# Designed miniproteins, single chains, continued (5), part 82

Each design is a single chain, and the fold is of that chain. pLDDT is the mean over its residues in the fold that is shown.

## One batch from the design tools (miniprotein)

Design m18834
Fold by ESMFold2-Fast:
Structure m18834 (fold): chain A 62 residues (1-62)
Amino acid sequence: MDLTPQELADLTLKTMRELAKRGQSVSSIKGFAGISSIPLLGDPELLKKFSEEVDKIIKEAE
């Protein structure tokens, strides 16, 4: 990956927030989160933070 795991996580969270703002379904946001979490599997602490932020974005999309 050309991006660091932290940069990838930040970009992914920003993208998910934009998708939620545009009215994308919770299912679509979860799918994108799942795929985007794969490169983060090597960093358990970053993955935990990422999953927590994804959950917040999903709740905000309600």
Scores: mean pLDDT 75

Design m18835
Fold by ESMFold2-Fast:
Structure m18835 (fold): chain A 90 residues (1-90)
Amino acid sequence: SIKEALIKAIEKVKELIEEAREKGYLSEEDADVLISLLDKLEEVVKKASDEEVKELAKQLIDFLKSLIPTFPEEIAKKLEEIIKELEKAL
């Protein structure tokens, strides 16, 4: 389902943020803010209708696309893969 696809995308992004933190590409503070935002989004998605989930997925895609230029190629490519997988579920 689109809800399951969005939850999986959120989980993958959280893992990627932790990888970026461990590699020194993100500060502790920036990583904590992003993880907190993603945790809140995941809780909203779990309670949302399929129509609301589609809109939330589009908002997440736009947000993640805005982050791509801020990361090194290694992380950016993994973000692009997550975005592509999520777009296929829409």
Scores: mean pLDDT 87

Design m18836
Fold by ESMFold2-Fast:
Structure m18836 (fold): chain A 74 residues (1-74)
Amino acid sequence: AERVREAAERGAKRVLIEGGSPEDPELLEAILAGQEYGMEVYVLSPAIDKDYAGARRITSLSEVPSVDAVIRIG
């Protein structure tokens, strides 16, 4: 969550969250923080197989034209 807040304060509009699992509260907190700050949130994790908590699941960076910040969980 803290790293997401820092990205938002720097003007990030699209954030990618890498890693984590549905059992990891840090993943959910990061997604919810991104949404609270009005960012588009993408998630890339082998443990996530569909859109999760309002974040769009991606399978590769080629699915998103650009991201302003990358947050790694774990």
Scores: mean pLDDT 77

Design m18837
Fold by ESMFold2-Fast:
Structure m18837 (fold): chain A 106 residues (1-106)
Amino acid sequence: MERMTLPQQAAELRQAFPLPEVERDLDELLRESDPSMTLEEAIRRSSSLPAENLRLLFEVLETGGTDPERARRAVQRLRDQGREELAELGERLLREQQEAARDAER
């Protein structure tokens, strides 16, 4: 399968989490990373707290509809790190994805 490039994955993350801190952390990651990399590779190379926060947000976005327990753990970790605004937005996104999945079931 062709994976999305880092800039494409960053654009999706910005749309899901339209917060200045997310845009700042993504801009820093993109500046330090080659655009041909995936988001996973860029985060793995960074090993920084901003990169870890972006990984948790991406996990919520990717798994909220398929593995809600995993998404909830990512949200809880954001809250444990004092990122309450990101955690609240993640909880709202997860809740919306769960409702959409329930309504679309079958």
Scores: mean pLDDT 71

Design m18838
Fold by ESMFold2-Fast:
Structure m18838 (fold): chain A 70 residues (1-70)
Amino acid sequence: ALKDIKISVPGKPKPVSVYDSVSTLKGAGYSKENTARFLKQEFKDADEQSQQTLRQALLDLGYTQEDLDA
């Protein structure tokens, strides 16, 4: 399930849930473009496979390629 997708990021103490991060940013009033931009920056130092996992999870949550390329 999307809620079970977690990504390990260097410098963070625990793997980060993509779903929880998206929900938190939505609750704070972030647009899809700003949410995608923020998460790409937060996961910048993750490995290539984790970067692809983030991209796929956002697509599965209804984000578009344009949102991800912003």
Scores: mean pLDDT 75

Design m18839
Fold by ESMFold2-Fast:
Structure m18839 (fold): chain A 73 residues (1-73)
Amino acid sequence: SKESKLAAAALIFYTLLKQKPEMSEEDLELTFRQLAAIYGLSEEEVREVYEWVKKRLENPISQEKKDEALKKL
C-alpha cells in the first residue's frame, strides 16, 4: 500500500538522520530521487516524509502533544 511505502521511506530517513544529522543539499536531492524510484512515490511525497521525520527529531515534544490530544477525546 502507499502507506507502507511512506512508512518505509520514513524509517530510512529516521536512520539516515540519526547517523548523519546534517546532509548536503546534493545528498538530500539524490536520496529523494532514489527513494521515489524505489518505492514508486513522487519526489514531493518523499520530501514531505523527510520534513516530517526531521521535525520529529528536532522537536521530540510529540509525546506531550499526543497526550494533550488524547485528553480531549
Scores: mean pLDDT 73

Design m18840
Fold by ESMFold2-Fast:
Structure m18840 (fold): chain A 72 residues (1-72)
Amino acid sequence: SDAFEKHYLELLERVEKEGDPNAQLIAELWRLELETEGIDAFVERLMKEYNLKTLEEVKKYLEERTEKLIKG
């Protein structure tokens, strides 16, 4: 979904604005991962790796991952 991809890109932009330099580098790597893999393959991989069953669970995982990265 374009809306899901946009939401994740907004989370990565938030790390760029609020994170320390190490968090910003990690967010750049996560952005490159998304750009290389594409959103559909990226979501499918996360669902398999982290045993997530719905897009809402993937969204929550990404929000929590981003929040942890910003806070250290």
Scores: mean pLDDT 85

Design m18841
Fold by ESMFold2-Fast:
Structure m18841 (fold): chain A 55 residues (1-55)
Amino acid sequence: SSQLVAQLQQLSRQVTDLAQRMAAETDPERQRQLQEQVLSLLGQGVDVQDQIAAS
């Protein structure tokens, strides 16, 4: 599905943006929160890839 591919691209951009914010962040608690958000988005990306493969 073209929508699933577009969703995967959007998730990739969000991961890149959060990774850049994480690298610039000096607060350890904030860095941890950003890391957890990155991991969550990566998990969503796997789910979308599985849906594409199953389609």
Scores: mean pLDDT 84

Design m18842
Fold by ESMFold2-Fast:
Parts: sequence; C-alpha cells; structure tokens
Structure m18842 (fold): chain A 67 residues (1-67)
Amino acid sequence: GSLPDEAEVARALAAMYLALQKRSHPDDVEALRAGADRFVALMEKYLSPETVAEVRAELDAEIARLA
C-alpha cells in the first residue's frame, strides 16, 4: 500500500488535534495557542526539525485565521 510521508502524517495529526481543540474551546485563541505549543513540544521528540517547522507553521496559520 501507499505509505504517507512524515510531513503528511504530522500535518494530519496537527489538523486533527486543532479540530478537537476548536470543538472544546471554539473562541479561546489563547487555549488553542497553548495547545499548539504543547503539541509541537511533543512532536519535537519524534519528528525531524523540518517537519516540526511545517507543523508549527500550519498551526500558527490556522490560529491566526481565528484572531
């Protein structure tokens, strides 16, 4: 079967995490940012710096759309 690459998996996980946070705290931008920071810190243990940077950029862009 086709295997997703590291960046594709990381972006999918970040999107799912953000969707769950939005459902719990739809108008709390500070809670979303704090959650994103915790998620990125966790991912830094397992992913390349380049993939972590992509995940951070995606989360920051999504949060910026809410502000």
Scores: mean pLDDT 73

Design m18843
Fold by ESMFold2-Fast:
Structure m18843 (fold): chain A 84 residues (1-84)
Amino acid sequence: SLSPETREFLHEMAEQIETDKEEAKKKLIETLKSEDPETPLKDKLERLRDTVEGALSVAPTKEPELVEPLKKILELIDELLSEL
């Protein structure tokens, strides 16, 4: 049910987290701010966390290739939330 663009984004983010975690954080924050600047960043991160956690719960059966990317992204979101 994820779009091809979303799948590509998830893989790209996971790779970026491994190569340059600070750049990955910056890219995620910029993306979230661009979508709805009126919503607080914390609320957007919490919503994204719920979405990623939901996707991860079904990934082992539907999209096993996304399990590791989703785990890395969830970890990044948790770090960002702890910094707010």
Scores: mean pLDDT 78

Design m18844
Fold by ESMFold2-Fast:
Structure m18844 (fold): chain A 76 residues (1-76)
Amino acid sequence: HMVLRGGESTEWHKPPEGTEVEVRVLSGEAYVIVKENGKWKVYRLRAGESLRIPPGTEHQVVAGPDAVVEIKETKL
C-alpha cells in the first residue's frame, strides 16, 4: 500500500497476474490513467470515490494539488 499527496504520481505500472489495485481518494481529486484494449482512458475520482484496477491493466495514478490518495494492492 502507498499514499500519494498533492502533486505526486505513481510510475506507470502493470499489476501482476492475480493482483488487483484499489485507488481511494480521501480528499481532493485524483486522475487514474488506464490502458484498456490498447487505448488510454482517464478516470477522474473525487473525495470518497474509489476505482478498482483489474490484474494485468497498465495504469498511472496522479494526485491533484490538494489530494490525499490511498493505493492498495490485493492478491485475489
Scores: mean pLDDT 79

Design m18845
Fold by ESMFold2-Fast:
Structure m18845 (fold): chain A 78 residues (1-78)
Amino acid sequence: MLEEKIKKVEKILEEISKTPDLKERAKLIAEAYRILGKEEEAKKLEEKIKNGEITEEDVRYNAVEIKEEVEKMKEKLK
């Protein structure tokens, strides 16, 4: 269900804010993208993690993108 996916992603976003490790935060973001059905975005981020190219800006930018997607999904719920 859409509402369950939203809650799952919101929980991941909360975990990201509490996770000190950059790579683990990036992995959580990739997981959130997969839950949202954004497989290509998840793969892109995982490739950056594997290559050691992930940055704090990548994590912040992608977290904002996920938050915006969640907001759009919430607007579709009645």
Scores: mean pLDDT 82

Design m18846
Fold by ESMFold2-Fast:
Structure m18846 (fold): chain A 92 residues (1-92)
Amino acid sequence: GEELEKEAEEAAREAIEFAELAAEYFLKGDETGNREDVLKGVGYAIAAIGYAIQTALLGKKLGKPEFAKEAIEKANEAMAKAGLSIDVTGLI
C-alpha cells in the first residue's frame, strides 16, 4: 500500500545518504591520512547496506524492485571503497 511505498522510499533515501557520507569520509581519509575518518566511512557504509537491504525487501513486496536499485548500487560502491565487497543486487 501507499504507506509501504513511503517506507521503501524513506529507506532508499537513508541508504543513499549514508552511502554518500561514507564516500565523503573515505575521500577525507585519503586526503588527510586519518584512520578515524576511514573508520567513520566504514560505519556509514555498513548503515547504507542495512537500509539498502530493507529497501530491497520492501520493494520486492511492493513489486517495485527499482526502489532499491540505486540505493544498493551506491551502498555497494561505498563498501568497495572501504575494501569490503558486498553485493546485495541479487535481492532485487
Scores: mean pLDDT 77

Design m18847
Fold by ESMFold2-Fast:
Structure m18847 (fold): chain A 66 residues (1-66)
Amino acid sequence: MLELTGAPVPDPEEQRKLEEAGRRGQEAMIRSAEKAEEMAKVLETEYPEHAELHRKHAERSRKLQE
């Protein structure tokens, strides 16, 4: 188990809430990247410049998830 040294630890309930919020945030970021990838795919044929912008957005979003 992890042990903390120094500053007081938050209540277990507070930590669980933070973990849940973090998980929801990760899922939102993943969905954002997926939508950007879909837009890039749709626009690739008609508007390659716009597709590139969406592709870069998806890549940046995925990097933030890792």
Scores: mean pLDDT 71

Design m18848
Fold by ESMFold2-Fast:
Structure m18848 (fold): chain A 91 residues (1-91)
Amino acid sequence: SEPSEEEKYKAMAEKLEKKLEELRKELSEEAKKLMEELKEEIEKKNLKEEEREKLFEKLYEEALKNKDEERIKAIEVVAAEEFLKREKAKR
């Protein structure tokens, strides 16, 4: 039988949480600091969901151009945490 919407959500959340745990283990102290700065900027600006996604996209593109591996990882973690927070709020 096809998985229910709730079963699909739980499977997705578990995969994302496991991936976040692995990513957090790989983060340097500098990447953790960048992650906190990004979170503070998002909170300070009170950005809407679409605006947050655009901000992540722009910052990720700039980090790729600059070959800033630590900033790339920080952005990926923050984006994944925001996604999980949003999904948990819906359920």
Scores: mean pLDDT 74

Design m18849
Fold by ESMFold2-Fast:
Structure m18849 (fold): chain A 61 residues (1-61)
Amino acid sequence: VNAAILAISQLVSDEDAAQIGRRLLELEAQGLSTEEALQALLADDSLSPRQKAAVAEVLRA
């Protein structure tokens, strides 16, 4: 289980966490590290401001 997805699930709804988790795994499958994928998600227009805030908190931790 991805620790970043678990941390995000504490900050947002299960549905929002699942969306972030799918994008994170897709980016990692393209060769990005978890940290690089989290940084890329901050620029992802498909994510809400709330989802981006949760990603930023996990990346900062």
Scores: mean pLDDT 79

Design m18850
Fold by ESMFold2-Fast:
Structure m18850 (fold): chain A 98 residues (1-98)
Amino acid sequence: SLLEEILEGGEVALKAIKKAAEAKETDPFEAEVWASMALIQASVIKLIGERSEDEKAREAAEVVYEGVKKAVDYLEAGDTEKAIETAEEAIKKAKEIA
């Protein structure tokens, strides 16, 4: 289902956030690449949601997009723990919408 695709994409974005957090202090370029990949994934999810006629799919996609975007903002601020927590909370909320 479209909702399953959104949730799977969200988990891919979360894994990218975790990899960016791991690389943040040792390889800033690698961290930026993973953060960019998370944002690209979240942006694709947002587009899928916006084109859906399913209100739950749209809401789940928006939650994932906003959560990943906020997590990347925390990574840029150097707060890796908040970045991971924010992304995890967003994925959990999206699953609760399902």
Scores: mean pLDDT 88

Design m18851
Fold by ESMFold2-Fast:
Structure m18851 (fold): chain A 66 residues (1-66)
Amino acid sequence: SPFSSPESRELAEKVLEILEKNPSLTEEQIEEAVEKQLPKAEELVNHPDPVAAMKELMLEVLKMLE
């Protein structure tokens, strides 16, 4: 896409939908879901392609929060 990647748009839409359905969802609950998908989540920032890795991880986390 000349404007934005389909992955980033889909991720943003899923995040907004989950936040609207779960306004009381805490940062701790989100982080726990992330940790369940990736036990070394803290090492993700040092990944050679952290953006692509984060997009895939976040989509799986969002599926868990649905």
Scores: mean pLDDT 60

Design m18852
Fold by ESMFold2-Fast:
Structure m18852 (fold): chain A 55 residues (1-55)
Amino acid sequence: SIRDEINLDMFTIARSSNEMVAKLSSSNPELKAKEEAAAKDLDKTIADIKKKLDA
C-alpha cells in the first residue's frame, strides 16, 4: 500500500540518521550500544514493511 511505501521511506531515512549518530558515538560506549540496539529495531521494522510490500 501507499502507506507502507511511505513508512519504508521514513524508516530508511531514520536508519541512515541512526548510522551517522552511531559513528559519532564511537567514543561513548553507552551511546554506541543504544544506537546499535535502535539499528536492530529499525532493520527489523524495515524488513517487515518490505515483506508486506512484496506480498
Scores: mean pLDDT 78

Design m18853
Fold by ESMFold2-Fast:
Parts: structure tokens; sequence; C-alpha cells
Structure m18853 (fold): chain A 68 residues (1-68)
């Protein structure tokens, strides 16, 4: 948390999605759709593959927790 970088921004996005999931405002299907759209946008913006893969993994973990 020493840097306000793209990584911190994506972490904040994951935290927002987690709160929405905990509040029952978003379904696993909707979360997957939103994440896929965000990943496509990140690729278009030239984000590093490493950062995109990390974001995808974190969203997949959240979805797995919601479905369990």
Amino acid sequence: MEYTTDEEFLDAVVDLLRRMAEEGRITPEQLRAVAEQLIADLKERGYPDELIERFRARVDELIAEMEK
C-alpha cells in the first residue's frame, strides 16, 4: 500500500465486487460477466499480462467462495 498504482486500483475494484457479493447485489454469473468485460478493457489499455492474470485469479477466487 505504499504505491497508488494500477495494482492498487485493481485491488480496490476487487474489494468493491466483494462487498457487492456479500450484500447479495451481484450474482456469480454477473460477476463473471463484469470481470470478463474489465479484463478485455485492461488488455485494450495495454495493461501487463501479469497484472491481468492476477486480477482474473482474484475474481475467480471470489466466485468460488460465492458458489461454495
Scores: mean pLDDT 77

Design m18854
Fold by ESMFold2-Fast:
Structure m18854 (fold): chain A 100 residues (1-100)
Amino acid sequence: APKISFETLLRMAEVAAEELGLSLAPHDLAAAFLYALLTDVFGLSKEELEKMFGLPFTLETLLSLSVEQLKEILRKAMEKYGVSQEVIDQLLAWLEKLTS
């Protein structure tokens, strides 16, 4: 996985949320964080993510999901791309922190 800090990912999520006119509510930040992580940091295509989850992979779709569903998407995507369990656990902890 790329070396990236929580603070860097949080700034990316805040920028994405601001550009898309989101409220910066904890759940909205978590959705933007997941979107930026999968599409910008890991470079995963929307088509690959849509095939994996059977849902349109848009920010609007992610905003409609619960925190538990967002965590499930993160775990499955990271596992599919061979990310270590230690890194997955860290990313899940960061997502939880954003929703606190």
Scores: mean pLDDT 72

Design m18855
Fold by ESMFold2-Fast:
Structure m18855 (fold): chain A 55 residues (1-55)
Amino acid sequence: GPSPETLRRSEFNLPSVKVGNKALEEALKKGLPDEEAQKISSEAGRKKYQELLKE
């Protein structure tokens, strides 16, 4: 079966994706360009993933 590390990464990936998707939706609703919205989404998701890894 999957290693404990793989399972932990899966748990962290799902919240990070959700945070990224929410940031993308909010940026697009504000009328930001797709390129800028994608950068904001990527940064938000990455930041959340890093926060989870520190715990």
Scores: mean pLDDT 73

Design m18856
Fold by ESMFold2-Fast:
Structure m18856 (fold): chain A 100 residues (1-100)
Amino acid sequence: MEEELERLRRFLEEQIRELIELVKKGVIKPAEAIENLSEAQEAVRKALELLVNKASDEDLEALINKDYEKLGPAAKEAYELLQRAQEILLEAFRKRLEER
């Protein structure tokens, strides 16, 4: 039980990291990334807007490398929003499993 939730948490962390990398590369638009995380759409949208419009390439690299001390204010706010989105997704998934 705990192992499954921890694996899901790592999976979501990896997905968020991959989305940040794709945003940095300009491969995906914020709207497309948000569709992949539909249950946390509002938080992800706000975070991606901050990353696209206000974060530097150095901020994006720091997020990917988990160098949180190097984050500027906009990138730190975006990271906190992405963590909230992850928590919302994990909690929703957990509740769905408990309903079975």
Scores: mean pLDDT 65

Design m18857
Fold by ESMFold2-Fast:
Formats: C-alpha cells, structure tokens, sequence
Structure m18857 (fold): chain A 71 residues (1-71)
C-alpha cells in the first residue's frame, strides 16, 4: 500500500544513487530521467517481487554507469 510503497521506493532510489558515481552536483538530466522512469515502473507494478526489483535496479545502475562513462 502507499506507505510501504513510498518507503520501498525511497530505499531503492537511495541505493541506486549511492551505487552510481554521481558528482557533488547530483545526477545529470539523463541519470535523473532513468531514476524517474524506474520509480514510475515500480509504481505501476506494485506486485513486483523483491527479486525482480533487484534485477531492475541492477539494470538501471548499469545504464547510469554507461551514461557516466560517456561523459
């Protein structure tokens, strides 16, 4: 439900942000877009298992690292 979903989304977002090599100014527009899309996907699929969430988080993290390498 809403409260549990908000806490879960906050935890996942913080984990991704911490794992990504973000500069002192935070995420670039491209990285922020990926994080927003991931959060929206989780909100649309509340029945997603913890294992599936972890797999999706890993995929998003890989994309973020690719963007950071391009810079």
Amino acid sequence: MKKKEEERLKWIRERIERSAKLGPQGPTPEVEKLLKEFVEELLKNPDMSIEEIYKRADEVLKKINEILKKE
Scores: mean pLDDT 67

Design m18858
Fold by ESMFold2-Fast:
Structure m18858 (fold): chain A 72 residues (1-72)
Amino acid sequence: AAAFDAAVRLGNAAYDRGDYALAARLYGAAVGLAPDDAARAVALHNLGNARYNQGDLAGALAAYEEAARLRA
């Protein structure tokens, strides 16, 4: 979906420049916009990476666990 693709693209741009707070917000939006479980798992993994780089270790682990469950 166009909205999901835009959220991921903007999140990646924020992440690449080190704006992890904005990246986490955009990847979080992508999780809610995901068209299927596979896309949602990818967005959750990226959200986990952004949260980890913000120092939100608990939030990162929660996102990684949810991504793993959706891929099982």
Scores: mean pLDDT 89

Design m18859
Fold by ESMFold2-Fast:
Formats: sequence, structure tokens, C-alpha cells
Structure m18859 (fold): chain A 65 residues (1-65)
Amino acid sequence: SKIEELVERAKKKVTEALKKKDYVEANQILIDLSKKLRNEFKLSQEEVSEIVAKIQRDATLEAQK
């Protein structure tokens, strides 16, 4: 789905930002994703929060490798 593509792209971008220790860029990517999911796809705040939390966890683990 288009949502899955956006989530996977965001996770990859956040992972790369974390590898560079660019925490401002990592946070901005998640803000932009949250806005798109709410405004274009009409996801609830709860759904968006769960997606963002999973991306943060997965990207942090991947960046440590």
C-alpha cells in the first residue's frame, strides 16, 4: 500500500540520519510523515503514534549495526 511505502521510506531515512547523528533531520522526517498520515490518509493520532514509535525503535536498532 502507499502507506507502507511511505513508512518504509521514512524508516530508511531516519536510520541514515541516526547513523550520521543528525537528530534534527531524524525528528523532521517523523514530523513530516505524521502530517502526511493524518492529512492525506486520515489516520487517527493513536495509529500515527504507533507507526512513529515502531519506526523510532526499528531505526535505532538498525543504526546501531
Scores: mean pLDDT 86

Design m18860
Fold by ESMFold2-Fast:
Order: C-alpha cells, then sequence, then structure tokens
Structure m18860 (fold): chain A 64 residues (1-64)
C-alpha cells in the first residue's frame, strides 16, 4: 500500500542519517572499521525490527 511504501522510505532515510552519524562518531573516537560496521549493523537491525512492527500494525488495521 502507499502507507507501506512511505514507511519504508522514512526508515531508509533514517538509516542513512544513522550510518553517517556512526561513521563520524567512529572517526572522532578512533574506532576500527569493524567496530563502526558492527554498530551500523546493530542500528539497521533495530530499525528493521521497528519497521516490521509498524508494517504488522498496518496489516492488522487493513483487516484481511
Amino acid sequence: TPAQIQLQQQYDTILGFVELALRVEGDLRGWSQEAVDARIAAARADLDKQLAQQLAQLAQQQAS
């Protein structure tokens, strides 16, 4: 649905900002590339979980 597309686009945008912020923080704190990548992966997993929850709520509201 259009609402599902909008949610996906919003989460993609948020992930982009989070990835940028984590790379900047990694540079400031002297983290390894592996440490930065691990934190980005964790942030992606959290956002994916939140998106899945939102999509499940939309599916319930649409009444199959």
Scores: mean pLDDT 81

Design m18861
Fold by ESMFold2-Fast:
Structure m18861 (fold): chain A 65 residues (1-65)
Amino acid sequence: MKYKVTVEATLYDPNLEQPIVKVTYEAVIEAKSKEEAKKKAVEGVRNSLPDSVKILDVKVEAEEL
């Protein structure tokens, strides 16, 4: 099943003058459940970021398409 997943992440990057940044990611993910789609989306976000960038908070919503 296909899910539209929205990940709202609050990031801390110490190399930026404004170190706290809110970023929204949207993706269409094929998964067996909403929970699997959410896990895949969050894992993708974590893997896309350098180790120096910390995730302070994450909110995830998934909608079945």
Scores: mean pLDDT 79

Design m18862
Fold by ESMFold2-Fast:
Structure m18862 (fold): chain A 85 residues (1-85)
Amino acid sequence: SEAALQEEQERAAAEIAAATRRLRAQFDAAGVAPAVSNMPAADLTPAQRAFLDAQLDAEARRRGVPQEVLDAYAARRAAAEAAAA
Protein backbone atom coordinates (compact mmCIF):
# COMPACT_ATOMS: atom_id res chain seq x y z
CA SER A 1 0.00 0.00 0.00
CA GLU A 2 2.78 2.46 0.88
CA ALA A 3 4.67 1.54 -2.30
CA ALA A 4 1.49 2.06 -4.34
CA LEU A 5 0.98 5.48 -2.75
CA GLN A 6 4.58 6.43 -3.54
CA GLU A 7 4.11 5.35 -7.17
CA GLU A 8 0.93 7.42 -7.41
CA GLN A 9 2.67 10.47 -5.90
CA GLU A 10 5.62 10.05 -8.31
CA ARG A 11 3.21 9.79 -11.27
CA ALA A 12 1.31 12.89 -10.14
CA ALA A 13 4.57 14.81 -9.64
CA ALA A 14 5.78 13.76 -13.11
CA GLU A 15 2.48 14.91 -14.65
CA ILE A 16 2.71 18.30 -12.92
CA ALA A 17 6.35 18.65 -14.01
CA ALA A 18 5.35 17.85 -17.61
CA ALA A 19 2.50 20.39 -17.39
CA THR A 20 4.95 23.03 -16.10
CA ARG A 21 7.33 22.31 -19.00
CA ARG A 22 4.43 22.67 -21.48
CA LEU A 23 3.37 25.98 -19.92
CA ARG A 24 6.93 27.34 -20.17
CA ALA A 25 7.02 26.23 -23.81
CA GLN A 26 3.71 28.06 -24.37
CA PHE A 27 5.20 31.23 -22.82
CA ASP A 28 8.17 30.94 -25.19
CA ALA A 29 5.92 30.30 -28.20
CA ALA A 30 3.72 33.30 -27.30
CA GLY A 31 6.78 35.57 -27.34
CA VAL A 32 6.83 36.09 -23.59
CA ALA A 33 10.33 36.86 -22.34
CA PRO A 34 12.31 33.68 -21.54
CA ALA A 35 12.98 35.12 -18.08
CA VAL A 36 9.28 34.75 -17.24
CA SER A 37 9.21 31.00 -17.99
CA ASN A 38 12.28 30.50 -15.74
CA MET A 39 11.35 32.95 -12.95
CA PRO A 40 10.30 31.80 -9.49
CA ALA A 41 6.67 32.71 -8.75
CA ALA A 42 7.71 35.47 -6.32
CA ASP A 43 9.45 37.38 -9.15
CA LEU A 44 6.49 37.33 -11.57
CA THR A 45 4.26 40.37 -12.08
CA PRO A 46 0.73 40.02 -10.62
CA ALA A 47 -0.71 39.53 -14.13
CA GLN A 48 1.91 36.91 -15.06
CA ARG A 49 1.39 35.09 -11.76
CA ALA A 50 -2.40 35.13 -12.20
CA PHE A 51 -2.05 33.74 -15.73
CA LEU A 52 0.41 31.03 -14.64
CA ASP A 53 -1.73 30.12 -11.60
CA ALA A 54 -4.86 29.87 -13.77
CA GLN A 55 -3.07 27.62 -16.29
CA LEU A 56 -1.58 25.40 -13.57
CA ASP A 57 -4.96 25.17 -11.81
CA ALA A 58 -6.70 24.18 -15.06
CA GLU A 59 -4.01 21.59 -15.85
CA ALA A 60 -4.10 20.14 -12.31
CA ARG A 61 -7.90 19.87 -12.41
CA ARG A 62 -7.70 18.19 -15.81
CA ARG A 63 -5.25 15.65 -14.36
CA GLY A 64 -7.07 15.22 -11.05
CA VAL A 65 -5.65 17.22 -8.16
CA PRO A 66 -3.11 20.00 -7.58
CA GLN A 67 0.22 19.11 -5.96
CA GLU A 68 -0.67 21.06 -2.80
CA VAL A 69 -3.73 18.88 -2.31
CA LEU A 70 -1.68 15.73 -2.98
CA ASP A 71 0.99 16.89 -0.51
CA ALA A 72 -1.66 17.72 2.12
CA TYR A 73 -3.30 14.32 1.62
CA ALA A 74 0.06 12.52 1.92
CA ALA A 75 0.89 14.46 5.10
CA ARG A 76 -2.49 13.68 6.68
CA ARG A 77 -2.13 9.99 5.75
CA ALA A 78 1.35 9.83 7.29
CA ALA A 79 0.06 11.53 10.47
CA ALA A 80 -2.86 9.07 10.68
CA GLU A 81 -0.49 6.10 10.27
CA ALA A 82 1.81 7.51 12.97
CA ALA A 83 -1.17 7.99 15.32
CA ALA A 84 -2.36 4.42 14.62
CA ALA A 85 1.07 2.99 15.50
Scores: mean pLDDT 56

Design m18863
Fold by ESMFold2-Fast:
Structure m18863 (fold): chain A 87 residues (1-87)
Amino acid sequence: MLEKLVEENKKLTKLLNEGKLSKEELEKEIEEINRRIRELEAAARAGDEEAQKLLMTYGVKLVAIAVELTVLKNEQERRERELLEKL
């Protein structure tokens, strides 16, 4: 689980840098990240030490990625609106 979380962070960072995510893909990634954050918070609250360590190590990074993906989604929506206004 820990190693998979690291790989997901690397994959998301690469996709962000390449700008290769569609609006639908951005929404899906944001939802998945937020779901995993909620699961980790729930487990940590229940006393899971592993979940607490994961939140401390990766929680801030996951939140940062979710914010960056949300900004990219909003930028894509804005570009779509601008294209529609030109038609």
Scores: mean pLDDT 71

Design m18864
Fold by ESMFold2-Fast:
Structure m18864 (fold): chain A 61 residues (1-61)
Amino acid sequence: MEKFRQQLLEAASRMSPEEAVAYLEMLLALLDQEMATDPTADRALLEQQRAVVEEIRAEMA
C-alpha cells in the first residue's frame, strides 16, 4: 500500500486544495461503487485502498 499512498500524495500535490479534495472524494465514490457492483472485486484490497484515501483526505484537512 505504500506505493499507492505515495502515488496519491504526488497526484494531490500537483492539484489545488479544492481539486485534491474533489479527486479524493471521486476515488472514494469509485471504490464504493466497485465494492457494491463487482462480485469479482477483491473487497479486502478495496477496503485497504479506501482507508488510505480517507487517511490522506484527513491529513489534508
Scores: mean pLDDT 78

Design m18865
Fold by ESMFold2-Fast:
Structure m18865 (fold): chain A 86 residues (1-86)
Amino acid sequence: SKEEIIELAKKLLELVFNDPRVTDEERDEVAARIQEIIDAVNKGDYEKALKIARELREYLESKGILTPEQKALFDELIKKLEEMAK
């Protein structure tokens, strides 16, 4: 559901915000992208939300800051977005 997707996006933001390895610049980038996901979902643009979620996951992986807990939440978020984009 839309509510579950928004909850997962907010949980991801909280985990990144509370990660001491993450810089303020990286926190700002993540917050902006999470907000874009939420905005796209609220507009019913699940394909756009899915694209942004995948790009954000790759960004965090490239920075070496993607934890197993964050990865699990991203995988669940992406799965739910894929189901809604059908």
Scores: mean pLDDT 84

Design m18866
Fold by ESMFold2-Fast:
Structure m18866 (fold): chain A 91 residues (1-91)
Amino acid sequence: LEEAIKLLEEALEYLQKVLEDPSASPLTKALARAAIEKVKEAIEALKKGDVESALQNAQAALALAEGLDPSLPEARKAIELLKEAIKLLES
């Protein structure tokens, strides 16, 4: 659980960097904001021991993040971290 929380918190940092990137389109920023909300929900679920809700919210965040501009390095890193967190939560 602690490792999954750390991966989700790191993914949150990279999604926030997408919001701060001046080259990111309004659509990319909207998707990043939605993904940030889902990652925060996943982290709070894990802190309460609700692995099922955390997995659902992490999967929703990944789906939103996969809509981001793949030319942004921070977007690619956020997707990688979300996939790693999901893998741990499914194990």
Scores: mean pLDDT 85

Design m18867
Fold by ESMFold2-Fast:
Structure m18867 (fold): chain A 76 residues (1-76)
Amino acid sequence: SDKKLLALRFLEEASDAEELLKRARLIVDLLELPASLIPQNVGEVEDFLKRLEPLLVDYDNPEHQLAFKRALEKTQ
């Protein structure tokens, strides 16, 4: 669904790891995901994104893959 790409781009567009953490928390609320997935600090955001990947990334869609990769790079 197009909503998956919008969620991925929302994460990709974070300017830094701290903004990515804030956006990750909003995605948990927006997608009605379990509160246990909420990253508590910047160091948990990479693991959060990796758990989120099978829910948001259609592996046949290069735009989903690119947006996810760019979001993940901000955790490094």
Scores: mean pLDDT 81

Design m18868
Fold by ESMFold2-Fast:
Structure m18868 (fold): chain A 107 residues (1-107)
Amino acid sequence: SAAARAARMAALTENTQKKADELGQEVERLIDEVIEMAKKLNDKEFLERAERARQIYEEGKASPDVAEQAGLFARALAEARRIMDEVTEKYNKKLEELIQKLKDLLE
């Protein structure tokens, strides 16, 4: 029946939207973490890259098409993960330098 077909389509749309929402939450969390770490490093290039990833995320939030939204969220997530890896490496190197400097001061 047309009513049964409409009900199935609505259920599929709701399930797709829930998955997109979960992906969006993950992206938002990771972008916020990347921005926080970039600010701690005072690195303008990482901050600019993180803000670009946020722009892709915001574009996804504004999209009325759930498939486009999911694609933009996936794109923003991939970019945020890449930035996070690079920012984390730089942050760890800074911490190692500070630890070594403290060690040298105590010797």
Scores: mean pLDDT 81

Design m18869
Fold by ESMFold2-Fast:
Structure m18869 (fold): chain A 86 residues (1-86)
Amino acid sequence: SAVEEALEAAREGTELAEKAAELAAESEERAEKAKPYMEKALEAVQKAAAIYEAAGGDEEEALAASLPELKKAREYAKKALEAAEA
């Protein structure tokens, strides 16, 4: 379901972002490489939150509506991790 996909995208995105942040903390060079993707991931998370709030009281509809931005956040978090590893 879209609700399950949204929750999974949020969970996976958070895990990827945490790993990217850990690697960035070990090296200034890795931090610089990850920064543009981390900024894009944060923008997507903020947009997802705004969509969720705007959807009103239906949590399932709100999660489904925020899914595209949660998927973008996960994608950018993954790119941040890949950049930090390089």
Scores: mean pLDDT 85

